# Designs tried in a protein design run: designed miniproteins, single chains, continued (2). Part 87

Each design is a single chain, and the fold is of that chain. pLDDT is the mean over its residues in the fold that is shown.

## One batch from the design tools (miniprotein)

Design m7026
Fold by ESMFold2-Fast:
Parts: structure tokens; sequence; C-alpha cells
Structure m7026 (fold): chain A 100 residues (1-100)
């Protein structure tokens, strides 16, 4: 069974290979950054916003994922910690892609 880190790496690689999902994620991240500005450094609120953003993105774009990738995403979305971690990894990947 892959580790959580290996599963995150697989999801990041999937997004990098899917331009439509990557474009949608860039737009989603822009909205997310605006919401994070409104938390005024409240870490609990930032965590909740990240978890909600991950779930909202998946709900809107679930049909764009392969069945295997849907299973991986749904595993992270089972709890708020996993959802927030997924959103952090994907947002970080988008930031790196914008610098490349």
Amino acid sequence: VPSAAERLDALVAYFRSNPALLAALREHRAALLERLRQTNGDLEAEFAVMAEAARAFYAEHADRFSPEMRALVEEFLRDDGGAAALMLALAGMVQEEERA
C-alpha cells in the first residue's frame, strides 16, 4: 500500500499531466488565496478554509478524474487533515509551475 506521501506525489503528477485540471486548480487557488487573506492569521480558520477548498474543488471537477485518482482524492477527503494537506500540496505545485 502506498504511503500518504507517495499518494500525494501520484496526485501531483496526475495534475501536472492534465492541463484542464491544472488550469481549473490555478483559478481555484486564486479564490483560495483571497479567502485566506480574510482569516487574519487565524490558523484554525485557515485550516478549515483549506479543507473546504479541497472538497469544493473535488465536488466541481470529480468527473475529470480517472476512477483510480478519484479513489485517491476521496481517501484524503475522509478527514479535514487529509483534505487540508491535499490542498496545500496542490497549491504548492501550482506556485512552482508558475515559476518554471
Scores: mean pLDDT 80

Design m7027
Fold by ESMFold2-Fast:
Structure m7027 (fold): chain A 76 residues (1-76)
Amino acid sequence: MTLEDVREAGEELIKEALKEENISDEEFEKLVATAPPSAIEGAILHGAALKGHPLAVELLRERAGKTDAELPPLEK
C-alpha cells in the first residue's frame, strides 16, 4: 500500500462520517482549507487505520509523542 492509497481510504472514511453529520462536500473543502496540514494528515491516517490499512497504523505509531514540527509531511 502506498501513502496515496492510505490518503484515499482516510478521506473516504472522513467523508462518510461527515455525511452522517449532514456536512456537504463544500463544507468538507472549507474544513480542509482552514485546518493546519498536520491535523488533516492525522485525521487521514486515523481514517485509513480504521479501514484496516497496516501502513496507516504504523505511521500513527511513529507519530505518537511527536509534535507537528517533528513530523515529516505525508508524501506520494
Scores: mean pLDDT 64

Design m7028
Fold by ESMFold2-Fast:
Structure m7028 (fold): chain A 96 residues (1-96)
Amino acid sequence: MERKKKAEELIKKANEVLKEGLTLMRQADEAFEKGDYDTAIELSRKAIEKFEEAVRLYEEALKLEPDNIDIQVGLALAEIALAVSKLFLERLEKKK
């Protein structure tokens, strides 16, 4: 069951990276509301990188434990966060 330990390490890292991305998106939204579009764009790009890393880590964990509901939920949340962040960045760049 060394596979389980590897999955647990990947899940822990994915959760941490997802949380970092969510914090960056909150800060990007706050910058946008204040009219600081350059900061909002920079923070959104950083958040996208974090969500892409989280997706990769959850996908690797899911290969080790394909029936793990917590990994499936984490992956879905990371994919949604990535999609929303990309749409937010596109809207920001169009208004600038």
Scores: mean pLDDT 87

Design m7029
Fold by ESMFold2-Fast:
Structure m7029 (fold): chain A 89 residues (1-89)
Amino acid sequence: MEYSKFDAISGEELLPGEGYVDVNSGDVIGGISYGVIQIDTAVRGIKAVEGEAPLPAEELRAILASPDAVRRLAELIERTGVDPFVPLK
């Protein structure tokens, strides 16, 4: 399956195999966007668990398209304890 070549949050072009994929939608974010999300969740004292997203793909896409995408995703991880993004292999 071909993943998006562009970061779903920033719109920056990604190199093949780089970044993190949302396990529900297949949307990809780059290391910088993922790092910002992880820093925000760490500052909030959250223990995130990698895995299946608790939300339907459409709801997750709405969050990612928001100007507050990073903040909204951090709030989701805080409430659910689940990080929907996994490293691309």
Scores: mean pLDDT 59

Design m7030
Fold by ESMFold2-Fast:
Structure m7030 (fold): chain A 77 residues (1-77)
Amino acid sequence: SPEEVAEKIFEEAKKKLEEIHRDYKAGKLTPDEYADKILEIQNEALEKMDKYNLPDELKVKFGKKLREYILKLQEED
């Protein structure tokens, strides 16, 4: 279903964000490199939602959820 596709895209993005967050906390990424990788992962997830022709309702829902998750990670600094 489109909802399952959206959830899969979100979970893949979340996993990548968790990985780069761990690398950042381990001192493997500078603050600028970390910010750039977050933006790259976010843009990739949004592009995938468009490529899979997800309904606008799901793109809005999961786009917001992704932004909220990113803000949560950035507040852990």
Scores: mean pLDDT 85

Design m7031
Fold by ESMFold2-Fast:
Structure m7031 (fold): chain A 60 residues (1-60)
Amino acid sequence: SKATPLAIKAAKNVKLAALDRGRSEEHAEALEQAVLEEVGSITDVDALGRGVSEVVARLS
């Protein structure tokens, strides 16, 4: 995987937020993987943030 460090951090934060909200580990892992797949190659911080928000809105 050629995921950027910023995308990896965003995916981990999304996973931790899901777990903190009482979602299952399976759901949190799936959400992390979806974020990495969809936004992993994005280098622009604003575009990455928008992509993360879209994934979370669609899958949460």
Scores: mean pLDDT 81

Design m7032
Fold by ESMFold2-Fast:
Structure m7032 (fold): chain A 64 residues (1-64)
Amino acid sequence: SARNSGLLLFERTFAELRAAQPSAPLEELIAASAARVAEHMARYPDVYAEARRTGKDLFDPATA
């Protein structure tokens, strides 16, 4: 959902990893994407907390 910044980051990360490794198993790409999202959110917790509080989608240009 566009309302979930973590989900949108996951979708973008998955697309990037899929493009880089098109023959990789889906389970592996999903796990790698989830790990990258968790790592990014842990690095910038205040930014993601503010996005959740205000409802702003950090990766949706319509809400930029």
Scores: mean pLDDT 67

Design m7033
Fold by ESMFold2-Fast:
Structure m7033 (fold): chain A 58 residues (1-58)
Amino acid sequence: SAELEALAAELGLSVADARRLGAIARDMGVDVAVQFAVREGGASEEKARRLVELAVEA
């Protein structure tokens, strides 16, 4: 989605990175994927959580 692409770009992540986070969320849960995005992207937890939610839907 356009929102996923825009938010990924804002956080300095590629669409492939966003897809990886979606896969982590589906396998291990949203909270684990959010922690991954915060640690690697330096993103706020709120924005990381929104990205992960969008990635799971994609």
Scores: mean pLDDT 79

Design m7034
Fold by ESMFold2-Fast:
Structure m7034 (fold): chain A 71 residues (1-71)
Amino acid sequence: MKAFLEVEVDPARDTVTLKVYDENGNLIYEKTSSTDGGAVGDALVEMVEYLKEKGIELKPEAIELDARPAG
């Protein structure tokens, strides 16, 4: 199954949100973490393990940083 990772950074809240969509555009995984490196690392590990259990492969080209300001 193909999946797409979108990474959203919210500087106003010091948060990073990891969103994974399937090939039909359905959100299959979402995790919000602080911008602290340890918390982000833990969120990435949880995401990878979740996707692995589902047999889902992430396309490297699908990692997009949406750096739009919160207003």
Scores: mean pLDDT 70

Design m7035
Fold by ESMFold2-Fast:
Structure m7035 (fold): chain A 108 residues (1-108)
Amino acid sequence: DLEARLDALAAEAIAAWRARHPTDLDLRRVRYLSESLPDGSFTLLIAPEPPRVGAAIRDGKIVWLEGPKLSVDMSDEELLRLAMRAVDVAMGGEPDPSVPEADFHTRL
């Protein structure tokens, strides 16, 4: 089940992000939403959860990430890399606009 795999890998990606940013006071959280398509593929929508304390977002923006179509044929390593990138962007990074092959698009 791709959704169950994504849920497990999302937790791993968040743990990896926290290990790299142990002093960050970011109150945003990442949500993963899998959308099934008629062709049996999935799309991944990733969004930070609004902070429980409204003053916590430094830039005042909600970052939405729209990911590539996912397949059950993708390895856990590939899915984890995508999840880790998505967490980095959602937690305060933006895709470099000079890299047009970014797997995710940031939406304000």
Scores: mean pLDDT 50

Design m7036
Fold by ESMFold2-Fast:
Structure m7036 (fold): chain A 69 residues (1-69)
Amino acid sequence: MMTQDSRNNLYIELREQIGVSDEEIKELERLSPSPQVIADIIRKSWDNSPSQEEARKRFLELLEELKKE
């Protein structure tokens, strides 16, 4: 799971399951996070979010936190 192919597969999951836009994925790609970080963001987005809409909002919050690190 720690390859660049794994990162690409996780970006597809973000787009298809959470409804993340291509622009938001490009922002995440610009930060070059590890596959584990992306997977953790996906998990946290769903863990506290009962709907896709809430998961998307949670994802954006986590993306902003990642930008600060």
Scores: mean pLDDT 73

Design m7037
Fold by ESMFold2-Fast:
Structure m7037 (fold): chain A 74 residues (1-74)
Amino acid sequence: AEVSAQEALDLAKESAKENNIDIKFNDSVQSLSQVIANLVGGIIRLMADEADPNKLLAFMKTFEEKLEKKEKEM
């Protein structure tokens, strides 16, 4: 089943919180593409400003795991 834009956003927020990453999220999500664009932009900015690549890697892996789990539950 397809994960909704809102569910993907919520999982991204949870992953960011668990890995102590401050990424700007738009609560008024209109589409999954907008969520992805916001995440990519936030990650690129963090890579430029923050020297810890391990936090970004942990965030991405946690987010992927949460998405996969949610997809299996649907």
Scores: mean pLDDT 65

Design m7038
Fold by ESMFold2-Fast:
Structure m7038 (fold): chain A 79 residues (1-79)
Amino acid sequence: SGEELFRRYMAGYHGEDGEGGPGAPSLRGLGRKMSKETIIDILTNPEKYNSGIPNLSDKLSKEEIEEIAEYLYTTFKDK
């Protein structure tokens, strides 16, 4: 699931509740600030966005990346 993939690849940086941590910003309101398509692009091309996020396309399928992006978009839209 997108939640499991988030916990494995992102929660160590952003916290399990997306509150942010040392060197990683809060994800609260992310889905209000950008589209799911933009989130997918950030996860597959982080250099384009000057982010420190690892490129997940080297480790995950397109479908798994879309699952993480959907989780981020829906979970952090109104939080």
Scores: mean pLDDT 73

Design m7039
Fold by ESMFold2-Fast:
Structure m7039 (fold): chain A 106 residues (1-106)
Amino acid sequence: DPLSEEIRRLVEEHPDEDPELRQKLIEEGRKLREEMMEALDRIQDITTEALERIREALRAGDLERARAIYEEAVAELDAIVAEDNTPAVRAAVAQAKAVLEELLNA
């Protein structure tokens, strides 16, 4: 679970955390987990829809439409990163862009 790895890294980076700060961090971490899961779901939906639409455009020989779909998907993914800049969300967006770019340029 990439989220469990991210929480582990945060704890590892702050071994001498103040107990009061640690309690606030736990509460904040729970909220960030919910927000990150929502962002990851949105990234998956955008990527899945874009992949299908790009494949259909490429099958039709419409390279201009395929590029337009790619640019639209990239803009939506960049908007998610602008709202949620966690390492997991950034990694998911980078991977999504790589997959879409590979399909478009194949």
Scores: mean pLDDT 79

Design m7040
Fold by ESMFold2-Fast:
Structure m7040 (fold): chain A 66 residues (1-66)
Amino acid sequence: MEEVEEAAKLGEDAAKSVKAQAEHDGRPLPEPEKIGEAVATSMRAHGYSEEAVKAAGEAAKKTALE
């Protein structure tokens, strides 16, 4: 449970970092779904549980929409 909550926060922080980097570089922000997918893929590659991967991806997508 705590792992899933921590993963969601990591996904949110990752999306905020992507937004900040795009703004700094003057680049267009990727689609929210693309950001969520990228975060989920990264988390899965690092051995997080499927629930944590899903939570991180959804949190990143939601943050990118805001």
Scores: mean pLDDT 78

Design m7041
Fold by ESMFold2-Fast:
Structure m7041 (fold): chain A 79 residues (1-79)
Amino acid sequence: DAAREALERAIDILEEEAKTSKNGDKIRQLIEQARKALEEGDYVTAAYYLDQAATLIENPEKREEVIKLAREALAAHDA
C-alpha cells in the first residue's frame, strides 16, 4: 500500500501545480491516465504517467518531489 500512498501524494502535488501552469490541461490529462492505471492496480503505468506530468512542472523542487514519489512507488511495488 506504500506504492499507492506515494502515487496519491504525487497526484496531489501535480493537481496543485496544474492550477497555475500553462501546461495545466496536459498535466490533468496525465493525472487522469495515472488514476485509471491506479484503479487497475497498474502501479508501473501510473508512475510512468506521473513522471511524464512531472516534466511539465516549472517548479524544480515540486518536479523532483513528484519524480521521487514515483520512484518510491516502484520500489515499494517491487518489494
Scores: mean pLDDT 82

Design m7042
Fold by ESMFold2-Fast:
Structure m7042 (fold): chain A 67 residues (1-67)
Amino acid sequence: MSEEEQKADRYLALAYLLGAQGDVEGGTRAARKALEAGASKEQVLKAAESARNAGDENAARALEEGA
């Protein structure tokens, strides 16, 4: 895994964590940083789908708004 891929994955994880804690705005910013680090919009939306399936609606919203 490249350094850029690891950075993107860390920002996606941060977006999920912040959103799940109710910080949708912070999660949205982290999702945008994941895109800047090379994550695709499809990857971010897949993470949002996983969050929604887990019952973390605030995390799903943060990821969707960042995509």
Scores: mean pLDDT 82

Design m7043
Fold by ESMFold2-Fast:
Structure m7043 (fold): chain A 57 residues (1-57)
Amino acid sequence: MRYRALADIPKVNENSIALKKGEEVEVLGNGPLGLWVVRTKDGRIGEVVPSGLEEIE
């Protein structure tokens, strides 16, 4: 399932990645503390805060 960032999403811990507004990610699964594990188009994998992601596919 593909999602898009509605705003810049900051890095929140050492296992997380930052996303820019409009960046698309594929959700791979659930991470700790309610974070999602995602893959970006450029191949980055990490945890993100799901608040601020919009489902597009």
Scores: mean pLDDT 79

Design m7044
Fold by ESMFold2-Fast:
Structure m7044 (fold): chain A 99 residues (1-99)
Amino acid sequence: SHIEKAKQAIRDWGKEHGLEDIAEALIANIDKLKANAAKLNKVISEEDLAEAVVGGVGALMLQAGFSEEEAVEHAIAVLERMGKKEIAERLREAWEKEK
């Protein structure tokens, strides 16, 4: 499923960057989102999942004391690993305009 592919991309990202704790927290948040959607007989779209990943990486990294720039750079890296290159590029462009 797209969720299992995203979870694997998140784990690989966390391992590559020494952010395994943040990756596992993000995966736990995605599992909770999936469980809540299942209780309502709903499916999480790929777009909903990408939004949850961007928000989750941002929130978790800022909470851990990283800068907004670092949080955005890592959100982009996760999206690229998920194969969401177009969304990653739009996020990069939006962030560069706010510098």
Scores: mean pLDDT 85

Design m7045
Fold by ESMFold2-Fast:
Order: C-alpha cells, then structure tokens, then sequence
Structure m7045 (fold): chain A 80 residues (1-80)
C-alpha cells in the first residue's frame, strides 16, 4: 500500500510538471524524496508509471524516452 501511494504521488507530480505548475528541478527533487527508501527495481516501476503518464499526455517520442532515462539515472545515483 505504501508503494502504491508513492506511484500515485509520482503520477500526480508528472501531471503537475506537464501543466507547468512545477519545474523539472523541483520534479526531480520531489521524486528523490518519494523514492529514497525504494529498491532499484521499485524505482524502475515508479519511472515506468511516470513514462506512461508522459506518453498519455504528450504522446510517445524519442525525446520523452531520453528524458526518462536521464531522470532514472539521476534518481538511482542519488540513493546509492
């Protein structure tokens, strides 16, 4: 249930980012806080939910994939 809440909050943050309500830097910092106690595999699941939300709102393209890969790298390295 805690993990499901983290996924829901990450999706909500993604919607706020796309709506222009928060900056990319603020989004990344909030994701770091949400994921600080998660395993690498759980972080992958959170990032997959973020990616799916971006695809639904912005459409699927290579630019979104590259951005998501960069975000995943930043999040995982911040918790090592």
Amino acid sequence: SMFEKIVEEAVELTKRLIAGEITLTEFINRLKELTKNLSDEQIDEVIDAVKKTMYELLGKDSGVDALIDDIKKIIKTSHK
Scores: mean pLDDT 82

Design m7046
Fold by ESMFold2-Fast:
Structure m7046 (fold): chain A 72 residues (1-72)
Amino acid sequence: MVIAEIELSRPVEVDGVKVEGKAILLDDGTALLQEVGSKELRKVSIDSLDPIQFTADALIKIGEEVEPTLLR
């Protein structure tokens, strides 16, 4: 099941290969990476990504999608 779709603001390095485009987070602790202009999805563990860079991008994306509407 898909938990979140995150557009990468900068390239993420996996096993020495730079991947640009989109990451799809799954509920099993894996992610699907889609290269720009490709329909190919590469399944990777979150541990194989740069966790600091990927987590920062994920938090930014979540912050943009979840506008606090607490006083509307």
Scores: mean pLDDT 57

Design m7047
Fold by ESMFold2-Fast:
Structure m7047 (fold): chain A 111 residues (1-111)
Amino acid sequence: PLPKPRLTDEALRAYIEAAEYLEEVLKHVDPKDIPGFTEEEVKALLEAVRKAREMLEQGVPASELPDDLIRAVATAAGITAAMADKLPPEYQELRDRIRRLMAEASAANAA
């Protein structure tokens, strides 16, 4: 496994928000451009995203979240951003929203 990414609470919140668009983005991307994810893999990533949001809302800082949970959120956000780039023009607003969230996460995590 990869080392735990160092995330601030602000960066993690932005990644969670981006990752929450995963299903919506996959629904509107051309199937030929979707990597071979299983439904189970997508569901597992979204469950990790939901749990991370719940823990942050309960006051658990990003530094205290489980390593696997942080990596799953970052993975889901990255997949969402990559797939958002493949959205058709009619979903430009969704793509721009996801890009903005990823930029916010990157800025919040830059020391």
Scores: mean pLDDT 79

Design m7048
Fold by ESMFold2-Fast:
Formats: C-alpha cells, structure tokens, sequence
Structure m7048 (fold): chain A 59 residues (1-59)
C-alpha cells in the first residue's frame, strides 16, 4: 500500500541521515585538523541532495 511504501522510504531516509551524518562528522573532524573543509562541505551537500530526492518520493 501507499502508506507502507511511505513508511519504508521514511525509514530509509532516517538511515541515510544517520549514516551520512556520521561520515560528515568524521570529515569535519579531519578538516578541523587539516584546515581542508572542501570534503566535508561536499559530503554535506551530497547528503542534502539524497535526502531531498527521498523526500520527493514520499510526498
């Protein structure tokens, strides 16, 4: 059903947010040591795009 599909997509989105948040945190910690923030910013933007795509699928 549509409701089950939406719940599954929401769970998938939550999982992506958790996994991507950990990766962004890791890259941000590295950037704080090296001064190179480009990788952390790129990872954050990629995560935002993926979350937006999943959000569009459930709306």
Amino acid sequence: SQQQQKQQLQQQMDQFRQDSGREVDRLSEEAARTGDWDRAVAAARQTQQQVQQLQQQIS
Scores: mean pLDDT 76

Design m7049
Fold by ESMFold2-Fast:
Structure m7049 (fold): chain A 100 residues (1-100)
Amino acid sequence: AREEIRELAEALEDDLLDFIDKLEKEYNLPSDVAERLRALLAEARQRLLEDPTDLAGVRALLDELLELLRSHLPEEKQHLVDTLGLLVDRFLEAVERLVK
């Protein structure tokens, strides 16, 4: 379970880091915002690896990341945040099943 949680966390982190990099490069996301998103993602990963039962704490950090993205993306790109929210929900559900 712990190794499976690590693999899931690494896959999500890689996907989200790639997405943040694209937003910074292609959509002119401010670098300070991109740095904050990367910091929130790193903190969420660290928290999950230290205590995989603290799903509420991990969810709060990922929700903050999604809200920060929502506030900095134009209206026509809000559907991308909704899609990422579904990915985050599926990830947390998978982790919850592994720690039960």
Scores: mean pLDDT 80

Design m7050
Fold by ESMFold2-Fast:
Structure m7050 (fold): chain A 60 residues (1-60)
Amino acid sequence: SVEEKARELAERSGLSERQVLGGIELAAELPADFALALIQHVSGLSREEAEEIVRLGREL
């Protein structure tokens, strides 16, 4: 289910599925605020998209 959601987000954001999955894995291991800032900085995603990745990391 997380992989399916990652694929959908990749299609919407223009990122590769690998980039989105990497962000989800980082979000699972890091504090939410740190993960959010890092994902936004590295990927150029909006705050809303980065928050979605952080939420998916919490499902792991």
Scores: mean pLDDT 77

Design m7051
Fold by ESMFold2-Fast:
Structure m7051 (fold): chain A 92 residues (1-92)
Amino acid sequence: SVEEAEKKVKEAEEKYKKEPSLETAIELAEAYEELGREYEKRGDLEKAIEAYEKAVEALEPYKKNPEAKELYLRISVRLGVLQLELAVKRVT
């Protein structure tokens, strides 16, 4: 559910603020990715995009690290797809 995903995001944000690291950045990005998926299931494309944007932002300092690279690319691709879907929907 969105509520459960939001709770995980809040917990991951607090961890990252206290201990900024590759590990806590990955945890935060995964929490935002889950929140994005929950918004997609509800058809809330704008909120899904916001969640994925925050996931990418969390990983930005670590995007070249092999442990974060696949997650960064996966989320970045999904973000791009949703941005295009929203743009098409707003024109039509």
Scores: mean pLDDT 86

Design m7052
Fold by ESMFold2-Fast:
Structure m7052 (fold): chain A 60 residues (1-60)
Amino acid sequence: SLFDMLDPDGDGKITKEELKRAFPTLSDEQIDEILKKADKDGDGYITKEEFERFFGLVPE
């Protein structure tokens, strides 16, 4: 899934660096915008639940 691609270590967290790897054409400002919208607490990572809410993914 997209989440597994972003979190290959399976720790349940997507970091800014992993987002940059998945979206290399996006600027730091665009990555920060994604984090702002998905990361409600502003702690610098996205959980699986936050990712699913933000991207509207249906799990397989």
Scores: mean pLDDT 67

Design m7053
Fold by ESMFold2-Fast:
Structure m7053 (fold): chain A 98 residues (1-98)
Amino acid sequence: AAGEAAVDAAVDAALKRVTEESQKVPNKEEGLKVAKDGAERVRKAARDALTGSFAEMVERLGEVNREVVAEFRKISPEVAKVAAQALEDVLGTVAGAR
Protein backbone atom coordinates (compact mmCIF):
# COMPACT_ATOMS: atom_id res chain seq x y z
CA ALA A 1 0.00 0.00 0.00
CA ALA A 2 1.10 3.62 -0.57
CA GLY A 3 1.31 4.36 3.17
CA GLU A 4 3.46 1.29 3.82
CA ALA A 5 5.78 2.24 0.92
CA ALA A 6 6.19 5.76 2.39
CA VAL A 7 6.97 4.28 5.84
CA ASP A 8 9.53 1.84 4.37
CA ALA A 9 11.24 4.67 2.46
CA ALA A 10 11.36 6.85 5.62
CA VAL A 11 12.80 3.99 7.74
CA ASP A 12 15.40 3.20 5.03
CA ALA A 13 16.42 6.89 4.94
CA ALA A 14 16.69 6.94 8.76
CA LEU A 15 18.79 3.74 8.72
CA LYS A 16 21.15 5.30 6.14
CA ARG A 17 21.65 8.47 8.25
CA VAL A 18 22.27 6.50 11.47
CA THR A 19 24.57 4.01 9.69
CA GLU A 20 26.68 6.87 8.26
CA GLU A 21 27.03 8.47 11.74
CA SER A 22 27.85 5.06 13.32
CA GLN A 23 30.81 4.69 10.91
CA LYS A 24 32.48 7.62 12.74
CA VAL A 25 32.52 5.98 16.22
CA PRO A 26 35.06 3.43 17.57
CA ASN A 27 32.44 0.69 18.14
CA LYS A 28 30.96 0.88 14.63
CA GLU A 29 30.07 -2.84 14.42
CA GLU A 30 27.82 -2.58 17.52
CA GLY A 31 26.37 0.67 16.13
CA LEU A 32 25.53 -1.01 12.81
CA LYS A 33 23.84 -3.94 14.58
CA VAL A 34 21.74 -1.59 16.76
CA ALA A 35 20.85 0.45 13.64
CA LYS A 36 19.63 -2.62 11.69
CA ASP A 37 17.72 -4.09 14.67
CA GLY A 38 16.26 -0.67 15.51
CA ALA A 39 15.20 0.00 11.91
CA GLU A 40 13.24 -3.27 11.77
CA ARG A 41 11.55 -2.58 15.13
CA VAL A 42 10.62 0.96 14.01
CA ARG A 43 9.44 -0.31 10.59
CA LYS A 44 7.06 -2.81 12.21
CA ALA A 45 5.75 -0.27 14.75
CA ALA A 46 5.36 2.43 12.05
CA ARG A 47 3.46 0.09 9.70
CA ASP A 48 1.20 -0.99 12.59
CA ALA A 49 0.69 2.73 13.42
CA LEU A 50 -0.81 3.39 9.95
CA THR A 51 -4.05 1.91 11.33
CA GLY A 52 -5.88 2.68 14.59
CA SER A 53 -6.12 6.01 16.41
CA PHE A 54 -3.65 8.90 16.40
CA ALA A 55 -3.19 8.43 20.17
CA GLU A 56 -2.20 4.76 19.69
CA MET A 57 0.26 5.79 16.96
CA VAL A 58 1.95 8.39 19.20
CA GLU A 59 2.03 6.03 22.21
CA ARG A 60 3.32 2.86 20.50
CA LEU A 61 5.70 4.34 17.90
CA GLY A 62 6.90 6.91 20.47
CA GLU A 63 7.78 4.11 22.91
CA VAL A 64 9.73 2.13 20.28
CA ASN A 65 11.53 5.31 19.14
CA ARG A 66 12.55 6.11 22.75
CA GLU A 67 13.88 2.55 23.29
CA VAL A 68 15.89 2.62 20.03
CA VAL A 69 17.38 6.06 20.87
CA ALA A 70 18.32 4.74 24.36
CA GLU A 71 20.23 1.82 22.76
CA PHE A 72 22.19 4.27 20.56
CA ARG A 73 22.93 6.48 23.59
CA LYS A 74 24.84 3.52 25.11
CA ILE A 75 27.10 3.59 22.01
CA SER A 76 27.45 7.35 21.35
CA PRO A 77 25.49 10.52 22.30
CA GLU A 78 26.20 11.83 18.76
CA VAL A 79 24.66 8.73 17.12
CA ALA A 80 21.70 8.94 19.55
CA LYS A 81 21.09 12.58 18.48
CA VAL A 82 21.03 11.61 14.79
CA ALA A 83 18.76 8.63 15.59
CA ALA A 84 16.32 10.86 17.52
CA GLN A 85 16.07 13.31 14.59
CA ALA A 86 15.69 10.52 12.00
CA LEU A 87 12.96 8.81 14.06
CA GLU A 88 11.10 12.14 14.41
CA ASP A 89 11.06 12.24 10.58
CA VAL A 90 9.64 8.67 10.51
CA LEU A 91 6.86 9.66 12.96
CA GLY A 92 6.01 12.65 10.72
CA THR A 93 5.82 10.36 7.67
CA VAL A 94 3.45 7.94 9.47
CA ALA A 95 1.21 10.83 10.61
CA GLY A 96 1.09 12.21 7.03
CA ALA A 97 0.34 8.78 5.51
CA ARG A 98 -2.77 8.13 7.70
Scores: mean pLDDT 80

Design m7054
Fold by ESMFold2-Fast:
Structure m7054 (fold): chain A 79 residues (1-79)
Amino acid sequence: SKREELEKRAEELLKRAEELSKEAGSFPPEVQQEIMKILQEIGELYAKAKKSDVAEQEKLLKEIEKLVKEMEAKVEELK
């Protein structure tokens, strides 16, 4: 159950990051490139979390949440 909750949360965060990436489609190429790098890092952390134990998943999930917040702040600043 805890693993399922963490996996569901990670999927929600990844989906949010993908939505933010779409939002950034109208931004200058350099900004799009930065946002795409963050999205790639989130994807890599998500893939690692799937192969990790629950304690490592919790740690990786916090890193994913931090990256999503950074992505949100960057998108909001440019609106």
Scores: mean pLDDT 82

Design m7055
Fold by ESMFold2-Fast:
Structure m7055 (fold): chain A 100 residues (1-100)
Amino acid sequence: MRVATSAPVELEITEKTEDGEIKMKVTIQVSLADDGTVTAKITIEENGVKKEVTETFSYDTLKRRKALIEERAKTGPLTAEEKITLAVYDQVDALRAALA
């Protein structure tokens, strides 16, 4: 199975809390297999602590998640997790376009 991998993308996400602002640095790299399987490697750095998460899903699942987040965005601000999910989708969509 052949896999295409994106260049890493860095995001700075600021989340406002009662105790102040939480700033997190997020690095996202996605891989797309020819069967439509998506693997997202997400590194989140908060207050010098790094957390690495790897998620695997289908492109169709990712499209559904994006649509739900876009509907929620009409009624309130996006969470950090929702912003990360949209960035993952954008990277996968760019890879699909490049492979076409």
Scores: mean pLDDT 78

Design m7056
Fold by ESMFold2-Fast:
Structure m7056 (fold): chain A 68 residues (1-68)
Amino acid sequence: MSNEEKAKELFEEIKKENPDMSETTKQALESLLKLEVEEGAEITEENKKGIRELAKLLIDSEKARKAA
């Protein structure tokens, strides 16, 4: 499986786990994943964990804004 395919699968998994995610948050996450792949970063299990933690931070920030 290519690094791009791994990034795409990770993005789809995060979207399934967070269906209420806004288009802005989706675009930000997709752009970050594309940048990582373009810079030659390998999508390892360790990198997936870091990306998931960053995604959670973005999603939690969005939820906090909606809860106001």
Scores: mean pLDDT 76

Design m7057
Fold by ESMFold2-Fast:
Order: C-alpha cells, then structure tokens, then sequence
Structure m7057 (fold): chain A 72 residues (1-72)
C-alpha cells in the first residue's frame, strides 16, 4: 500500500531535514518497508571528516528520532 511507503518517506524526509538544519552533511536515510508486517526500518547515515563530527552527527540523529517518537 502506497500509504505506508509515503509515511516512511515523510519520516525519512523529516529526519534528514532536521539533521541538515542542525549542520549535518551528506545525510542519507534508507527506508525499508515490510508491507506484510507493517514494519518500517530507517537506516540513517551521514558524512564526517573526523571522529568528533561523527559523534556529533550520532547525537543529532538520536535527538531527531526522539522528537519524532522513534527509537534510535
């Protein structure tokens, strides 16, 4: 059903936008939808030039997920 795919896409867009607004570079959100079970899996990745930027990106991703009611 297109509705579940659209909902997953909207969540991915919201996460990517939130992270980009917080200064994260190269945000990619991969979406997997199991229509048989209704399960949506989001995989978030971003570019980092060093370990400090990577840790900052991880914290920003966790806060974005929490703001949307999702588990990190």
Amino acid sequence: PQRLQQEAADLARAIAQSMTDAGVRGVEVDVEVDEATGRITLTVSAESDNEEEKKRNEKIAEEALKSLGLES
Scores: mean pLDDT 76

Design m7058
Fold by ESMFold2-Fast:
Structure m7058 (fold): chain A 90 residues (1-90)
Amino acid sequence: KAEELIERAERLAEELRALLERAIELAEQLGDEEMAEAAREALRQLEEALEKAKEAAKEGNLEEAELVVKGLERGAEEARALVRELEERL
């Protein structure tokens, strides 16, 4: 289960990283500096969340790892919606 949580966290982080990078690109093209800065901050926090999930899973704190993974899942859903909204504004 710990290995599965780590794999899931890494997969979600990869997806979320790509979405946030796309959101930064789109926000910059739109001149939406506030949104671009928010996406850059989210990208920085993503790496911290991934590391936290991996550490918690390795330490056997599966409840904490699952909570962080759920946070990454919500983040990915929100980032997909954001990218869609920004693409519609182009």
Scores: mean pLDDT 84

Design m7059
Fold by ESMFold2-Fast:
Structure m7059 (fold): chain A 102 residues (1-102)
Amino acid sequence: KKQEEINKVKTEVDNIDKEGKEAVDRALQAAEEYAKVTGDESILKEAREEAKRFNEESKKAKQAVDNGDIETARKEIKELKEETQRLEGLADYARSKVEAAR
């Protein structure tokens, strides 16, 4: 039963890590385009800070899974999901502003 729970949490970490990395790439790309079009680097700075935070929490989640610490892994999964949503929102916002500036 404990091993089954660890395996489930590992799958959840792997899934959110993949989704989050795709969101990081989209946010950084959109923020870089926004900076080039507007000359405003504020969104790019925010995207870089969120990307760094995502990478740190992803590392913690994987370490928690490796240690069998299900409670910590679940906490980090929640944080990663929230960071992924913020990154996706940032990408959408930057893209909309670029389209409006063209």
Scores: mean pLDDT 86

Design m7060
Fold by ESMFold2-Fast:
Structure m7060 (fold): chain A 73 residues (1-73)
Amino acid sequence: EFEREVALALAEIALAIDRISGNPAAPYLQKAIDAVRQGNVEEALKYLEKALEAAKDDPATQNAVKRLIEVLK
């Protein structure tokens, strides 16, 4: 649970960055956060991969999402 709580905090940070940038990754990050809260790591990783693709032109959001994926592995 501790590792998932850390991942959730990082996901919330990534979502905040995405909102500031106006990046289309926000809806995928929201779904990933919901999946982490439910303990569904596999679903969270799927949405994080979609967020990463949506944020490919936003390095700040992309780097935050990559770190989240590493924590959840």
Scores: mean pLDDT 71

